Designed miniproteins, single chains, continued (5). Designs and how they scored, part 76

Each design is a single chain, and the fold is of that chain. pLDDT is the mean over its residues in the fold that is shown.

## One batch from the design tools (miniprotein)

Design m18623
Fold by ESMFold2-Fast:
Structure m18623 (fold): chain A 102 residues (1-102)
Amino acid sequence: SEGEEYKKKGEEYEKKGDYVKAGKYYSKAAQIYSEQGNYEKSDELFLESLKAYVKAKVLGSALQAAVLSSVLKSRGNEELAKEALELMEESKDYDDEQIEKL
C-alpha cells in the first residue's frame, strides 16, 4: 500500500515534468518493495528512479547507473542491468561537464 502510494506520486510528478521529485518517490517505492522481498518490483522502480534523475540531469547519475547495473547483474537481471548501463552513457557527459566546472 505505501509502496503503491509512493509509486503513484512518482508517476504524478513525472507527468508534470518534475523529474527530481519523480525519482525521489520511485526510489522510496523501490525501498518499500525491497523490504517486502519483492525484488522484481523494487528493481524496476529503482530503474525508473534512475531514468527520472537522468532526465533531470542530476549530478552523479552516471555513477548511480553503474552501481545499479552491477547490482542487477549480480542478481541475474541482465535485461535491467543493460538498461541501467545505457542510462550511464546518457548521463556521463553531463556529469563530466559538471566536474570540470569544479
Scores: mean pLDDT 80

Design m18624
Fold by ESMFold2-Fast:
Structure m18624 (fold): chain A 89 residues (1-89)
Amino acid sequence: MLSRKEILEELVKYLNLDIDVEKTSEDEILAKIKEKMLELSEEKFEEFIEFVKSLLPKELQEKLDEELSKLETKAEKILVLLSFIKSIK
C-alpha cells in the first residue's frame, strides 16, 4: 500500500499543483488540495475521487465509497475525503 506521503505526492501531480512536496508541510499540501477540489467541476471532482480510489487497496476503496455514498454535497465529500487521507499511515 502507498504511504500517506506517496498518496499526497500522486494527488499533487494529478491536480497539477505547483507545490514542492519535499519542502511543503502536510497541512499546507492538504489545504492546497482542498482549494483545488473546490475549484473543480462536478465531473472533474468525480474523476478525482476515482483517481484517489485507484491509489488505495480494495478494502479502503470500498470503505471510502460507502462513506461518500451517504453524502449529497461536494463540500461534505471534500471534508470526508481529506479526513480519509489523513487516516492513512
Scores: mean pLDDT 82

Design m18625
Fold by ESMFold2-Fast:
Structure m18625 (fold): chain A 90 residues (1-90)
Amino acid sequence: MSAEEIFEKLVDEVARLAGLTREQAREVVGMVIRTGSTSLHPEIRKLGLPKGSTLTDEEVERGIRAINRLSNSVPKITLEQLKELQELLK
């Protein structure tokens, strides 16, 4: 499975569990991958989210909770795949 396929499956599952749109879930997943953090701290949120993001604090919190819940059910990401995802989300 490619890094892109893993990312898209993760986005879909986060959207489903958190009640977010795919676009909103993509922003939250991208933030976590870029920052390496599931912190709800405003500084991490500002650093990791795209400029002009319309996500509320509650939507970000729901997305992060979904990511944490999925830690044991999402396909295991290899170091190579993680590097590919980080490069994609620069």
Scores: mean pLDDT 69

Design m18626
Fold by ESMFold2-Fast:
Structure m18626 (fold): chain A 69 residues (1-69)
Amino acid sequence: SELEKKLEELRKKIEELQRDANRMDEGVQATLEEAKKRFEELRKQVESLLKEITDRINQLLQDIIDALK
């Protein structure tokens, strides 16, 4: 009975450690998914800004060409 009690305590401790390990792994995965989402949002913002800059440069080039006529 004493040995059975010690084995049950050890089993409970192993289950607790497995739960803690699983929660850590889930937390890391969730953080990576969140980081990927933020990266995609930033990429879209950068693409929009690059488009605006390109359009502005093209307008300035057109203005220069027109001034040279």
Scores: mean pLDDT 76

Design m18627
Fold by ESMFold2-Fast:
Structure m18627 (fold): chain A 95 residues (1-95)
Amino acid sequence: SERERVELLTQMLLIAVSGGVLVLERIAENNPSLSEEEKKKILEEAERLRKEAEELRKRLKELIEKEASLEELEKLLEEARELLERTTELERKAL
């Protein structure tokens, strides 16, 4: 049950990161206060976050298939938490 909890939380955090990436793309497209250089920077950061989230999803799947330790799953959960915190901070700065 603890493994299932960590897996579910990690998946939920990665879904939240994907939502934040979409928000960043919408800010870049629709915020008239942003310069073209600032818009480009936001889109580059959004693409970086998308790639990092995809890598974490692949690693989560591999850890589940290998029946990896709870410690390894918890480390991946912490990486997902940090990625979401970075996503939220970028949204705050882009507004």
Scores: mean pLDDT 88

Design m18628
Fold by ESMFold2-Fast:
Structure m18628 (fold): chain A 88 residues (1-88)
Amino acid sequence: SSNLSREELIDRYVEKLKEELEKLGFEITGIKREVSDDGKTTITIDFELYNKNNEKEHFTLVYSTELDEELIEQYEESALKLEEILEE
């Protein structure tokens, strides 16, 4: 089924995203994947970091896309937002 190959591609994107978040010093605490009846995929990533005051901060990123290209674009946008959070 064509749906199976799409799910496998999404798995690969999630793995790459996790690797990049971990490289930035974030700890991944949860990953959720939901597929709607319309074939749209929603990926929710929960992650944490310790701030300069040694306090634990929790973040959530949500990607919603029906196309692989849109998933990559949302990932790149989220990476830019994370860079802004890391810049003081």
Scores: mean pLDDT 66

Design m18629
Fold by ESMFold2-Fast:
Structure m18629 (fold): chain A 69 residues (1-69)
Amino acid sequence: MKQITKEDLINFLKTLDPNKVYTAEEIAKMIGEKFNLDETTIKVIEKELRELVGEKATPQEIIDKLKSL
């Protein structure tokens, strides 16, 4: 299975509306669909997103947090 890089995630998030609020679950599912991930990996991404930005965030907020890591 191809490992997703931080840059891959940032590039995907840039294709979304930067000011639209999404739930961590919605973004994790969209990432899973884009990169053809299994449900277990999607749940890990959902948890990491919640820890990073909380339950709801814009793609821009997630990008900014990822860049700060």
Scores: mean pLDDT 79

Design m18630
Fold by ESMFold2-Fast:
Structure m18630 (fold): chain A 84 residues (1-84)
Amino acid sequence: MTEELTELAEKELEKLLKKDISDPSFLSHLIGHSLRLIGMMLDASEEQREIIEKTIKELRKKYPDTPLELIYAAVDEAFQKIFG
């Protein structure tokens, strides 16, 4: 459900925000997670895709100044924990 995924994604985002985002290794890892989420959305069911899109939208509303790569990485991690 979107609410459950959003809450978990927020927790994952908080963990990512505690990392040093100036670290090139960490930035490479974030890009990898962002690309994985995009790939998953292409292969996801219509219902799963809608849940992911709504979760991204809610996180962007709550964290408007946060880079999309961090949001996508957090959503990817949360989705894997609920549906993986």
Scores: mean pLDDT 77

Design m18631
Fold by ESMFold2-Fast:
Structure m18631 (fold): chain A 66 residues (1-66)
Amino acid sequence: SNYEASRKAGELLRQSPRARAIGKGNKLIVEGELGRVEVDVGSPQGAKAAAELAARHTPGVEGEIE
């Protein structure tokens, strides 16, 4: 389940130059035109790091922390 969510999040980031990557609590949330995926990364530090990595690696993706 979590593996599938992570895979879909990666696809969403690749397909949507306007995607958002949001670290919220223990979760990475990826929102794009094709949908929304939540991935449990186990910690707030992990969620923040994942959102920042997604923003850095994908031009046009916004990284946000809530």
Scores: mean pLDDT 73

Design m18632
Fold by ESMFold2-Fast:
Structure m18632 (fold): chain A 61 residues (1-61)
Amino acid sequence: MPSLEERAEEFAAQMVETLRDRWGLSLEAVLALLRDFLRNVQRAPEALVDRALARARELAA
């Protein structure tokens, strides 16, 4: 049963895989798009946004 946190982390992983690994966008561009989407479109809490961004950075390392 995925929590909201787990869903946000999974979405971050899918964005990194698709936009960076498949489409060749920079990690910084992917992080900016992910942050904008979660914060401004989804209205996610800052803690959830920070967790998603941390997961994206971790997967890119």
Scores: mean pLDDT 79

Design m18633
Fold by ESMFold2-Fast:
Structure m18633 (fold): chain A 64 residues (1-64)
Amino acid sequence: SNVQQLTILQARLIALQAEIKLLEDQYKKSNGDPALEKQIQALKKEIAELQQQIAQLEQQIQQS
């Protein structure tokens, strides 16, 4: 169901947000490692896509 899928995506979002915080801390300690910067950028894009999917499912649930 859309409600179950929403719960799963919200849990994934929390996990990715925790991961990016750890990478941002590593980036600061590395004095700006470009490899970590690229990884952080990739995760930010994944988080944005996931937030869009969550918003779409929330709209579908509200329309039901």
Scores: mean pLDDT 86

Design m18634
Fold by ESMFold2-Fast:
Structure m18634 (fold): chain A 100 residues (1-100)
Amino acid sequence: INELLQQAVEYLNKAAELLEQAGEKSPATKELAERGKELLLQAAQEALENGVSTAGSLLARAIDLTLELLEKSPATKDLLLQALDYLGHAMGYLQEAQRL
């Protein structure tokens, strides 16, 4: 469980960094990008402290915000698609940890 949770946290942190970069490139969507980053950092903390279910809920909300960013910010599309890929990996590790 701990190794799977550590892998999930790694991908959540990587996605958060990409959302920060997206916000820097698109000032009009910066607040939305910062909110997504905050949810991912909270999901990483919750995965280690309060368990997979809370982390998964926060991750789902962050995915929804990232999809909204993708629609609103074409200039950051490559960063946001990479973030979505990392979020998919994080969700996979959280789901596997929940099975144990």
Scores: mean pLDDT 83

Design m18635
Fold by ESMFold2-Fast:
Formats: structure tokens, sequence, C-alpha cells
Structure m18635 (fold): chain A 70 residues (1-70)
């Protein structure tokens, strides 16, 4: 069964690195956390609006993001 979710995300800046974190309950009933990390060089900007898509396997990918310094 296909599961695609737009997840609420938390954005944290750690030095020159931006960390996006989202938590959800997968189809097996397990609480999972997905994290995506960007360096300041890769994100010559800041994170404002982020969309994460989670596949049925629990794999997550960033569909769209605007990266801005906070």
Amino acid sequence: MQNTHTLPVTVTKQGATYKLTATFTDSAGNKRTVTKTFTATEAAGAIENVTLTVEASGAARVVSATLTEL
C-alpha cells in the first residue's frame, strides 16, 4: 500500500549545519524520526518551508525546501 505523508518538521541550526527533523507513526505502529542534514555550503541560505515525503518503506526524502539563514 502506498503511503505518502507531508510531515510537520522541526528545523535546527547547529553551527554551519541545518538539521530537519520530523516524527511520525509508520504503518507498523512504530514511532520513527527522520532527519535530513544540510551544510551551510550546500544551503547558502536558510530553511523556511520544507516538505518531506515518506514512502511506504519508511524512507524519507525532501521534496522541496527553501534554505535560509535563521
Scores: mean pLDDT 52

Design m18636
Fold by ESMFold2-Fast:
Structure m18636 (fold): chain A 104 residues (1-104)
Amino acid sequence: ELSAWGKAQLWTLNSTKKSAEDYAKKKKLPKELVDIINELFERAIEYVRAHPDASVDEVVAHFRALAKELIKERKLSEEGVAELERLVEGFAAQLKLTKKLIES
């Protein structure tokens, strides 16, 4: 069974993924960028399932590393890079908030 923090991490990832999907639909982002965003979250979810006790900083660092790898592999445009970087910072902020709330 996952710890409370492990469950909170998965909830934050799934919630951020849904928000990113809704944003992409509203802004009519290119399909290739949407596919990259989905792959980023799927890989991050797998990481958290394998490392449910990882710290906020470890999870955020891994998420940033995955984003940089996908930018390089998929040769994202400058606009695509900016959207992905915004998503990474949004996730980092949300995960920090989630950690603070469960420790309260």
Scores: mean pLDDT 84

Design m18637
Fold by ESMFold2-Fast:
Structure m18637 (fold): chain A 74 residues (1-74)
Amino acid sequence: SAEEFMEEALERARELRERLLAGELSVDQFNAEMSRIAQEVEERFGRDSPVTLEFERELKRLLAEALAEVSARE
């Protein structure tokens, strides 16, 4: 279902955040992987889908929080 796909995609995004914070991914790698997840969602549900828009909001929140935490550690 769409809900199951979104939940799995968000779990993948959270795992990428943890790997970034653990030093297993560079910021460039993290950004590339997050962009890939966003593209997969857009390709599956369409750009103007309510599901895609809700996912994009949550993904942007996770991305912003992760990058802010990395920046704060410097």
Scores: mean pLDDT 79

Design m18638
Fold by ESMFold2-Fast:
Structure m18638 (fold): chain A 61 residues (1-61)
Amino acid sequence: TREELLARPIVRRALFALMVNEGLSLEQAERRLLEEAGGDLSLPALEAASRRILDRLGEPQ
């Protein structure tokens, strides 16, 4: 599923923003994204969680 996650630009940007702003590894950033999604592994939930993360960090969406 990592390839499917990285295929979505919004998800890649959220993961990168977490890595840069919070000093997380890719694995830690993925875990944070899953926590923000409430454990919902659906693509819409992960994209919504990604937008919330980017908004919270002050990053463009």
Scores: mean pLDDT 78

Design m18639
Fold by ESMFold2-Fast:
Structure m18639 (fold): chain A 98 residues (1-98)
Amino acid sequence: MDALRQAIIDRLEAIRQRVLEALARGASDEELKALLEEAVDELEALRAEARAAGDSDLAKMLDGHVHGVRLAIEQGRVREGAALLIDSNDLIISLIRS
């Protein structure tokens, strides 16, 4: 695994853990929404890094993920957006490791 992909895995795991910890401590929908909006900004930065490195497959996966989480936030489905972020971060990590 190259250094860029490992750095992206570490960032995706950190985002996933923040959302899991927020859910475990009983974060409100307002708190979760703010956390998901911050996570979307971080995922957009990772997408830009993947694009700059020429990793088109990873950039495409991150693009779809950003779209899905943002759509859930915009539709007021904050709890569903949190679950999607957790599951999709885990899936992307698994695909990068394969």
Scores: mean pLDDT 86

Design m18640
Fold by ESMFold2-Fast:
Structure m18640 (fold): chain A 92 residues (1-92)
Amino acid sequence: ATGEVTITAEASLPTDGAAVSLVSAEALAESGEALPHTVTVTVEADSPETARATVTGVVTVDKSTRVRLTATFRAEGHAPTTAVAEAFGEAP
């Protein structure tokens, strides 16, 4: 039996109107183990020069653990920005 935890992480990043790409996403247990996950990304213009990127991860856990979701976003011509969030996932 496995459990699932949903984690949402947000970051604001400079865009100057450029498109935002998800560069990487990972879900790690407190032990450092990589966990199976799926991610959904939403990007909203916050101003003409900045955007808010939201990543929602659904992470599968086989034992109860704290989970860290890390997602890195980038707009063309700009440095990458990282969003991080943590939640506790329970397995039965």
Scores: mean pLDDT 85

Design m18641
Fold by ESMFold2-Fast:
Structure m18641 (fold): chain A 104 residues (1-104)
Amino acid sequence: DLDASLQRAIDHTIATLEETIANPSVGNIKLAAVRLLHLAELAEEYARKFGDEKARRIAEIARRAAEELLAIVKPDDSTLSPEDIEKAVEILRRTLEELRELLK
């Protein structure tokens, strides 16, 4: 069920962003990027199938955030500089705020 899958992905992504902001480890930042990419894919599929503008906006926000995070954190990274962690947290905070505002 695509609708149920999208709702679950939204909820899990928000929880992951909140946790990563609270504990910005390399692993949590990588997980946040993966969750955002998955959300973007589901939201794009939903938007294509149903013409839903909110889903399209969710997809745009999630895809941009995932791409920005993946530019900072590479798959083989075990450590990040404090500057890169700060940049990742800034992206996550902005993304969480944008998603929360859109979902009101």
Scores: mean pLDDT 88

Design m18642
Fold by ESMFold2-Fast:
Structure m18642 (fold): chain A 100 residues (1-100)
Amino acid sequence: MKTVTIEVSGEDSALEIYEKMAKAIYETKDNVEIVVRAETDEELVQLGASALRAAAAISKNYGAKVTVVFRGVTPEAAEKLRELYEKYKDSGVELKVEIE
């Protein structure tokens, strides 16, 4: 299956994240991988909450599988991201956390 990777940063709003995902799904007709980047743990957790919410909405609206990827994450931020993911675990959204 084709997978399109999009990147989001602390400058992106929840709406901008949703629009990036919607465009990727429209262009590929397949699965989307979203990579979240932030300079601080606080920003990463806040952006992660927005990305997971947008991913769940995209999965529901388009019937697509969305993988949200966090790279270079501290163990503390990883725990917070897993807690946030609990309410989306049945939504067709997959969480991938890469600790560095």
Scores: mean pLDDT 75

Design m18643
Fold by ESMFold2-Fast:
Structure m18643 (fold): chain A 81 residues (1-81)
Amino acid sequence: MRERIREVIALPEDEFRAVLEKMSRDELLGLAIEAALTDPERAEEVLRYMQEHKARSPITLEDLKEMARARPVREAALAAS
């Protein structure tokens, strides 16, 4: 999953936006969390898209960064399973 997310973040803007349109809310949140520490501009674009088209949750970039930082322990345990 992370490899696919990194590929999406690295896409040209037009292709990136096309991918966002095809993603579910949960997929968009996952993408935003992964982008929060590596490309915060991409994470903010995902959050804007979610608010405009999914109309849910007051999640901030700071919240995404905290979620991403909390992942090393729990996500590694899930990935190792």
Scores: mean pLDDT 66

Design m18644
Fold by ESMFold2-Fast:
Structure m18644 (fold): chain A 72 residues (1-72)
Amino acid sequence: SKEKEIKSLREQVERLQKGVDYAIQTGDSDGLQTLLQQAQEVKKKAESLGDKETAQQADQVVKQAQQALQSL
């Protein structure tokens, strides 16, 4: 169901946020690039399902990862 997919995407974005925070703390640019790609995929999926909240959260993770990569 869409509701189950939305819940899964929300859990994915929470894990991605933690991953990005850790990669920033450790200076892991390769990990940040991978997490950026995954966050972009979650954002697109959330947008396709009409889940604006999850899409916005994923976009925040994308922007954080992009900014961090510019600083490393």
Scores: mean pLDDT 88

Design m18645
Fold by ESMFold2-Fast:
Structure m18645 (fold): chain A 55 residues (1-55)
Amino acid sequence: TVSGSGTEDEQTIVVNGQTVKFVKDGSLTKGTGSASGTATEEEKKAARQAGIAAA
């Protein structure tokens, strides 16, 4: 199960009981598996794994 909450600047998503943070500001998303922006490679990996676990 995936649930989301947050603001327009930062959104926290709970994926299978695991908290994953996505930061969106000015159309940039951080910590996603397919997005470009300020996310590091480690953050992108974590977001992808969380998404895969939810699927």
Scores: mean pLDDT 49

Design m18646
Fold by ESMFold2-Fast:
Structure m18646 (fold): chain A 86 residues (1-86)
Amino acid sequence: SNAVKLAKEYADLAEKLAKTNPQEASRAVWKAIQAAIEDPGAREYASRAVLAYDKEAASPENQKRIKESEKNLEEVQKRVADELAK
């Protein structure tokens, strides 16, 4: 299907851009995932795109960003819990 062909091209794009342009690589991953929702035959390519992006997300800089996001979420959750505890 066209969705499978498109997902393959987005997987190839994500692999190519993951190191040099993570923002565009993440968009390619998202589009590959959408194609996989539309056609289950595209799931293999969506998986390839995710794995290519995740390899770069494991970099020290991306790990730091992930940890900061988790810490901010925990602080918001604690603040909400403190307000609800009254």
Scores: mean pLDDT 74

Design m18647
Fold by ESMFold2-Fast:
Structure m18647 (fold): chain A 95 residues (1-95)
Amino acid sequence: MDEEKLKELMEEAASSDPEKQEKALEKARELGKVASEEAVKLALEYMKSTNSGIAKAAYLVVKEAAERHKEVIKEATKDEDPGVSLFAKKLLEEL
């Protein structure tokens, strides 16, 4: 269920419409508060997107979920993508 909601959110975040993108970012914060471990892992992969809207929405999901899924964030510090690994390290320092 959370993974499906995340996919729908990423499609909205990819929109060129600023209002749809803003709503997607707000939905990302709300989803992040309740996101499952699997949804957080999927969001970490979406952070690698070349679409800035998708990447921003995914960052917000991961940020909001980080305190509840610290082990997933620790694993993300080993990710080969610098954007993911550096963000994960920063989140762990703030937790």
Scores: mean pLDDT 82

Design m18648
Fold by ESMFold2-Fast:
Structure m18648 (fold): chain A 84 residues (1-84)
Amino acid sequence: DELKKKLEELVEKTVELLREAARAARAGDFERALELVRKAEEIYQEAIPLLQELSKTDPEAAKKAKEKIAEAQRELGEALEEAA
């Protein structure tokens, strides 16, 4: 349960940073967008081993966590296309 809570915190933080990056990109602030993406990557690196461990005991929860991050990444991609 501590593993799941820690992972949820890291996933939420990663998603928040990616969404902030998307907003920065839409505003034309690409320097800020890149900084936020780098921060999201650092936090996601911490989440990876926890995701792997969770996938052994609760694969559906691990899948949902990965889907949340993937959706935020898609939103960022759309924002970058809109800004280009």
Scores: mean pLDDT 84

Design m18649
Fold by ESMFold2-Fast:
Structure m18649 (fold): chain A 81 residues (1-81)
Amino acid sequence: MIPEIFDREKLKEIGIDDDLLRQLDLAVSFALAMGEDSLEITLGGKKVKVSNIRAYLLGSPEATISVDGKEPVKVSDLLKP
């Protein structure tokens, strides 16, 4: 459920700190349980979009994350080395 696969320094560069990541993981889990394919939510005053929830959970390049209307980043580019 919680994606421990992420490089936290790369996440911080796009505006996702550890607390926001925990909130995002919970929001993704609820969206998946509700049968949603994508997520748009405001967490910690930041607008976060996840394009493909199932691909996000797998660390796939088919999913992107965007924060506060910035250019979307592929989830695969945010993984630990």
Scores: mean pLDDT 78

Design m18650
Fold by ESMFold2-Fast:
Structure m18650 (fold): chain A 87 residues (1-87)
Amino acid sequence: MGTKVTVKNLVTGEVKNAELIMPGDRTAEDFIKAPPGTGAQLKLDDGRVIDVRKLKVGDDETVPEEAEWHQVFVVTVNGKNILAAAA
């Protein structure tokens, strides 16, 4: 089952409620500890599902050079901020 999260689009400033879905029975803590490049899904409150890739864990909104600027998100899960890009 997914974990309730808040998602902020860093390009638009839009904030949405979402559910973080990990492959298999993995938890949100597994995503926090996972290496950059790890895939997950965000199920938005409007029912859309977005495939995302982890970039880094951190409190800053600095987007890594490897990320595409058009679809970059801060996912707040269990009090941790995770940068992710649309896959």
Scores: mean pLDDT 71

Design m18651
Fold by ESMFold2-Fast:
Structure m18651 (fold): chain A 67 residues (1-67)
Amino acid sequence: MVEKSSVEQVIKDIEELIKLYKEGKVSKEEVLEAYKRFKGNYEKIENPPEELKEAYEKFKKFVESLP
């Protein structure tokens, strides 16, 4: 199982990245690269915590909404 502190940091990083993109401070390419890394790591976790599942779903929907 992923360490709780690591899970909380990942969730925070996702939320911050989405905020920075909405503010025009990061590129679409940076968001897509971060999503690819997150997805690869997430898919290796058995029984991810609910908070991490919710963060992943939000990130996925956000990426799917990009132009």
Scores: mean pLDDT 77

Design m18652
Fold by ESMFold2-Fast:
Structure m18652 (fold): chain A 81 residues (1-81)
Amino acid sequence: SSVDKLLTMLESVLGVDLSKQKVSLARFNRALVALARLAGLDVAPARSKREAAERLTLLGRASNLPISLAEAEALVNRYVE
């Protein structure tokens, strides 16, 4: 799925298995910003889990891996503290 592929991309940049450990919002933001730059996007760092989900939705669209905002929120709430 698009969610699984985006999760794999995030795990690759973070250097962690998110199924085994959660990451801080700051670490998640560094991965999001790095992947956004690779996709040709300029995104502001997220100040909340909601904004992180919004950035993840934009990254998904730019990467041809579209996910809904609800799917992005579920991913962020599951793997980010």
Scores: mean pLDDT 86

Design m18653
Fold by ESMFold2-Fast:
Structure m18653 (fold): chain A 99 residues (1-99)
Amino acid sequence: SPEEGRRLLVERFEQTKAEADRIADELIAEGDPLGVELRKAREQFEKDSAEGKKLAEEYAKTGSPEVKQKHIETAQKSVEDDKKYRELLAEARARVAAR
């Protein structure tokens, strides 16, 4: 389900958040633009996941087809955000390891 999928993405995200924030801060301090991009990807995932949760709760209360469609769209967006975040985190880890 879209809600179950989002929950699994959030659980995986939470496991990496502290590391991602630390690496992003280090790269930003060094003037590496990857740090800003990683920070933006983390913020975008959090924003879209929060909106998706809100829409899932609204759909559970209302049964509205319009709310259901928005919930599906935000779940899809969260998958895209997760992929971008994971790709940027992997690149950031590689740059830190290459120091």
Scores: mean pLDDT 86

Design m18654
Fold by ESMFold2-Fast:
Structure m18654 (fold): chain A 82 residues (1-82)
Amino acid sequence: MEEEEKRFEESIKNLKDYAEKLRKQATPEQKKLIDEAYKLMVEAIQYRREAERASGPEAEELRKKANDLMKKYQELIEKLEK
């Protein structure tokens, strides 16, 4: 679990650094979308991780929540690519 914990923390840090880099080159409109996309991705990763620790119906519910967040993330990325 400790190694998985470290990988999770590194993933969150990498996402934050990436979002910050994009924000520096973005318009105010794009910055809002970048911030929202980052938040959705972080939440999706958190739910996926909780699903790995859960079992049965609880794990399935958490995976569904992660998938729903990823769908919202994709919609925001489509807006950023305009």
Scores: mean pLDDT 77

Design m18655
Fold by ESMFold2-Fast:
Structure m18655 (fold): chain A 76 residues (1-76)
Amino acid sequence: DKLKKAVEEAAIEAGVSKEDAERIAAEVYKAFLEAPPEDKIPVAEETLIRLLVEEAGLSEEKAREIAEKALKKFAE
């Protein structure tokens, strides 16, 4: 749940709605769990960027900033 919480917090801080942030975080967490150990972080990052662009309507640049922030929260 640490990854899910980190994604939700980073997205909400960037202005994503709570509903979208929770949905995106759940999808990122599912992708993370299903990925092989070596690919878990890259898959989580790519999934988060994609969903922020497609579902939250953010630019790719902004989505990358949020993803970097979320992964830093998760690693710390």
Scores: mean pLDDT 83

Design m18656
Fold by ESMFold2-Fast:
Structure m18656 (fold): chain A 98 residues (1-98)
Amino acid sequence: SLDEIRARLEAARTTEEVIAAVDELVKYMEQLFKEKKYREFFEAIGYLDSLLERLAREDPETARAVIEHLREIKKKSKNKGLQIALDTIIRRVERLLA
């Protein structure tokens, strides 16, 4: 699943395609947390963080759109671990976009 999401992100050419692949990544992260696969969960978090750091440098407009989308996911999520992880990533990437 993570390799398939990674391949989709490499093939993405529009902001909408990036957001769709990020949605799949976040759903994958939620599933891993529910299954108590914490190693894979933190690997997926690290991948999302690295992706957004790259986007902040190469395509800051897409990075901002993804951050806003992650804020909405965070608001609607009842998974405290995911909320904390997304909050940390959002704050870090916002500093890179400043």
Scores: mean pLDDT 87

Design m18657
Fold by ESMFold2-Fast:
Structure m18657 (fold): chain A 67 residues (1-67)
Amino acid sequence: SEEGEKFLKDFKEIEDYVKKHNLSEGVLVPYYLFASIELKNFGRVDEAKKYLQKFEELGEKYGLFER
């Protein structure tokens, strides 16, 4: 619970860093997958599912899957 909250705060800082420095959102694809796995391990299933969906949507958008 506490560890999951800290993880989310740290992850949002990474997202903000990407936006602030005008980096491609595609760099977040592996991080969204990692966030999904970690949040599931912390028992935060609903949030894990949201990040998994972001991973799938962003990965498709940036052509990181076979399409």
Scores: mean pLDDT 78

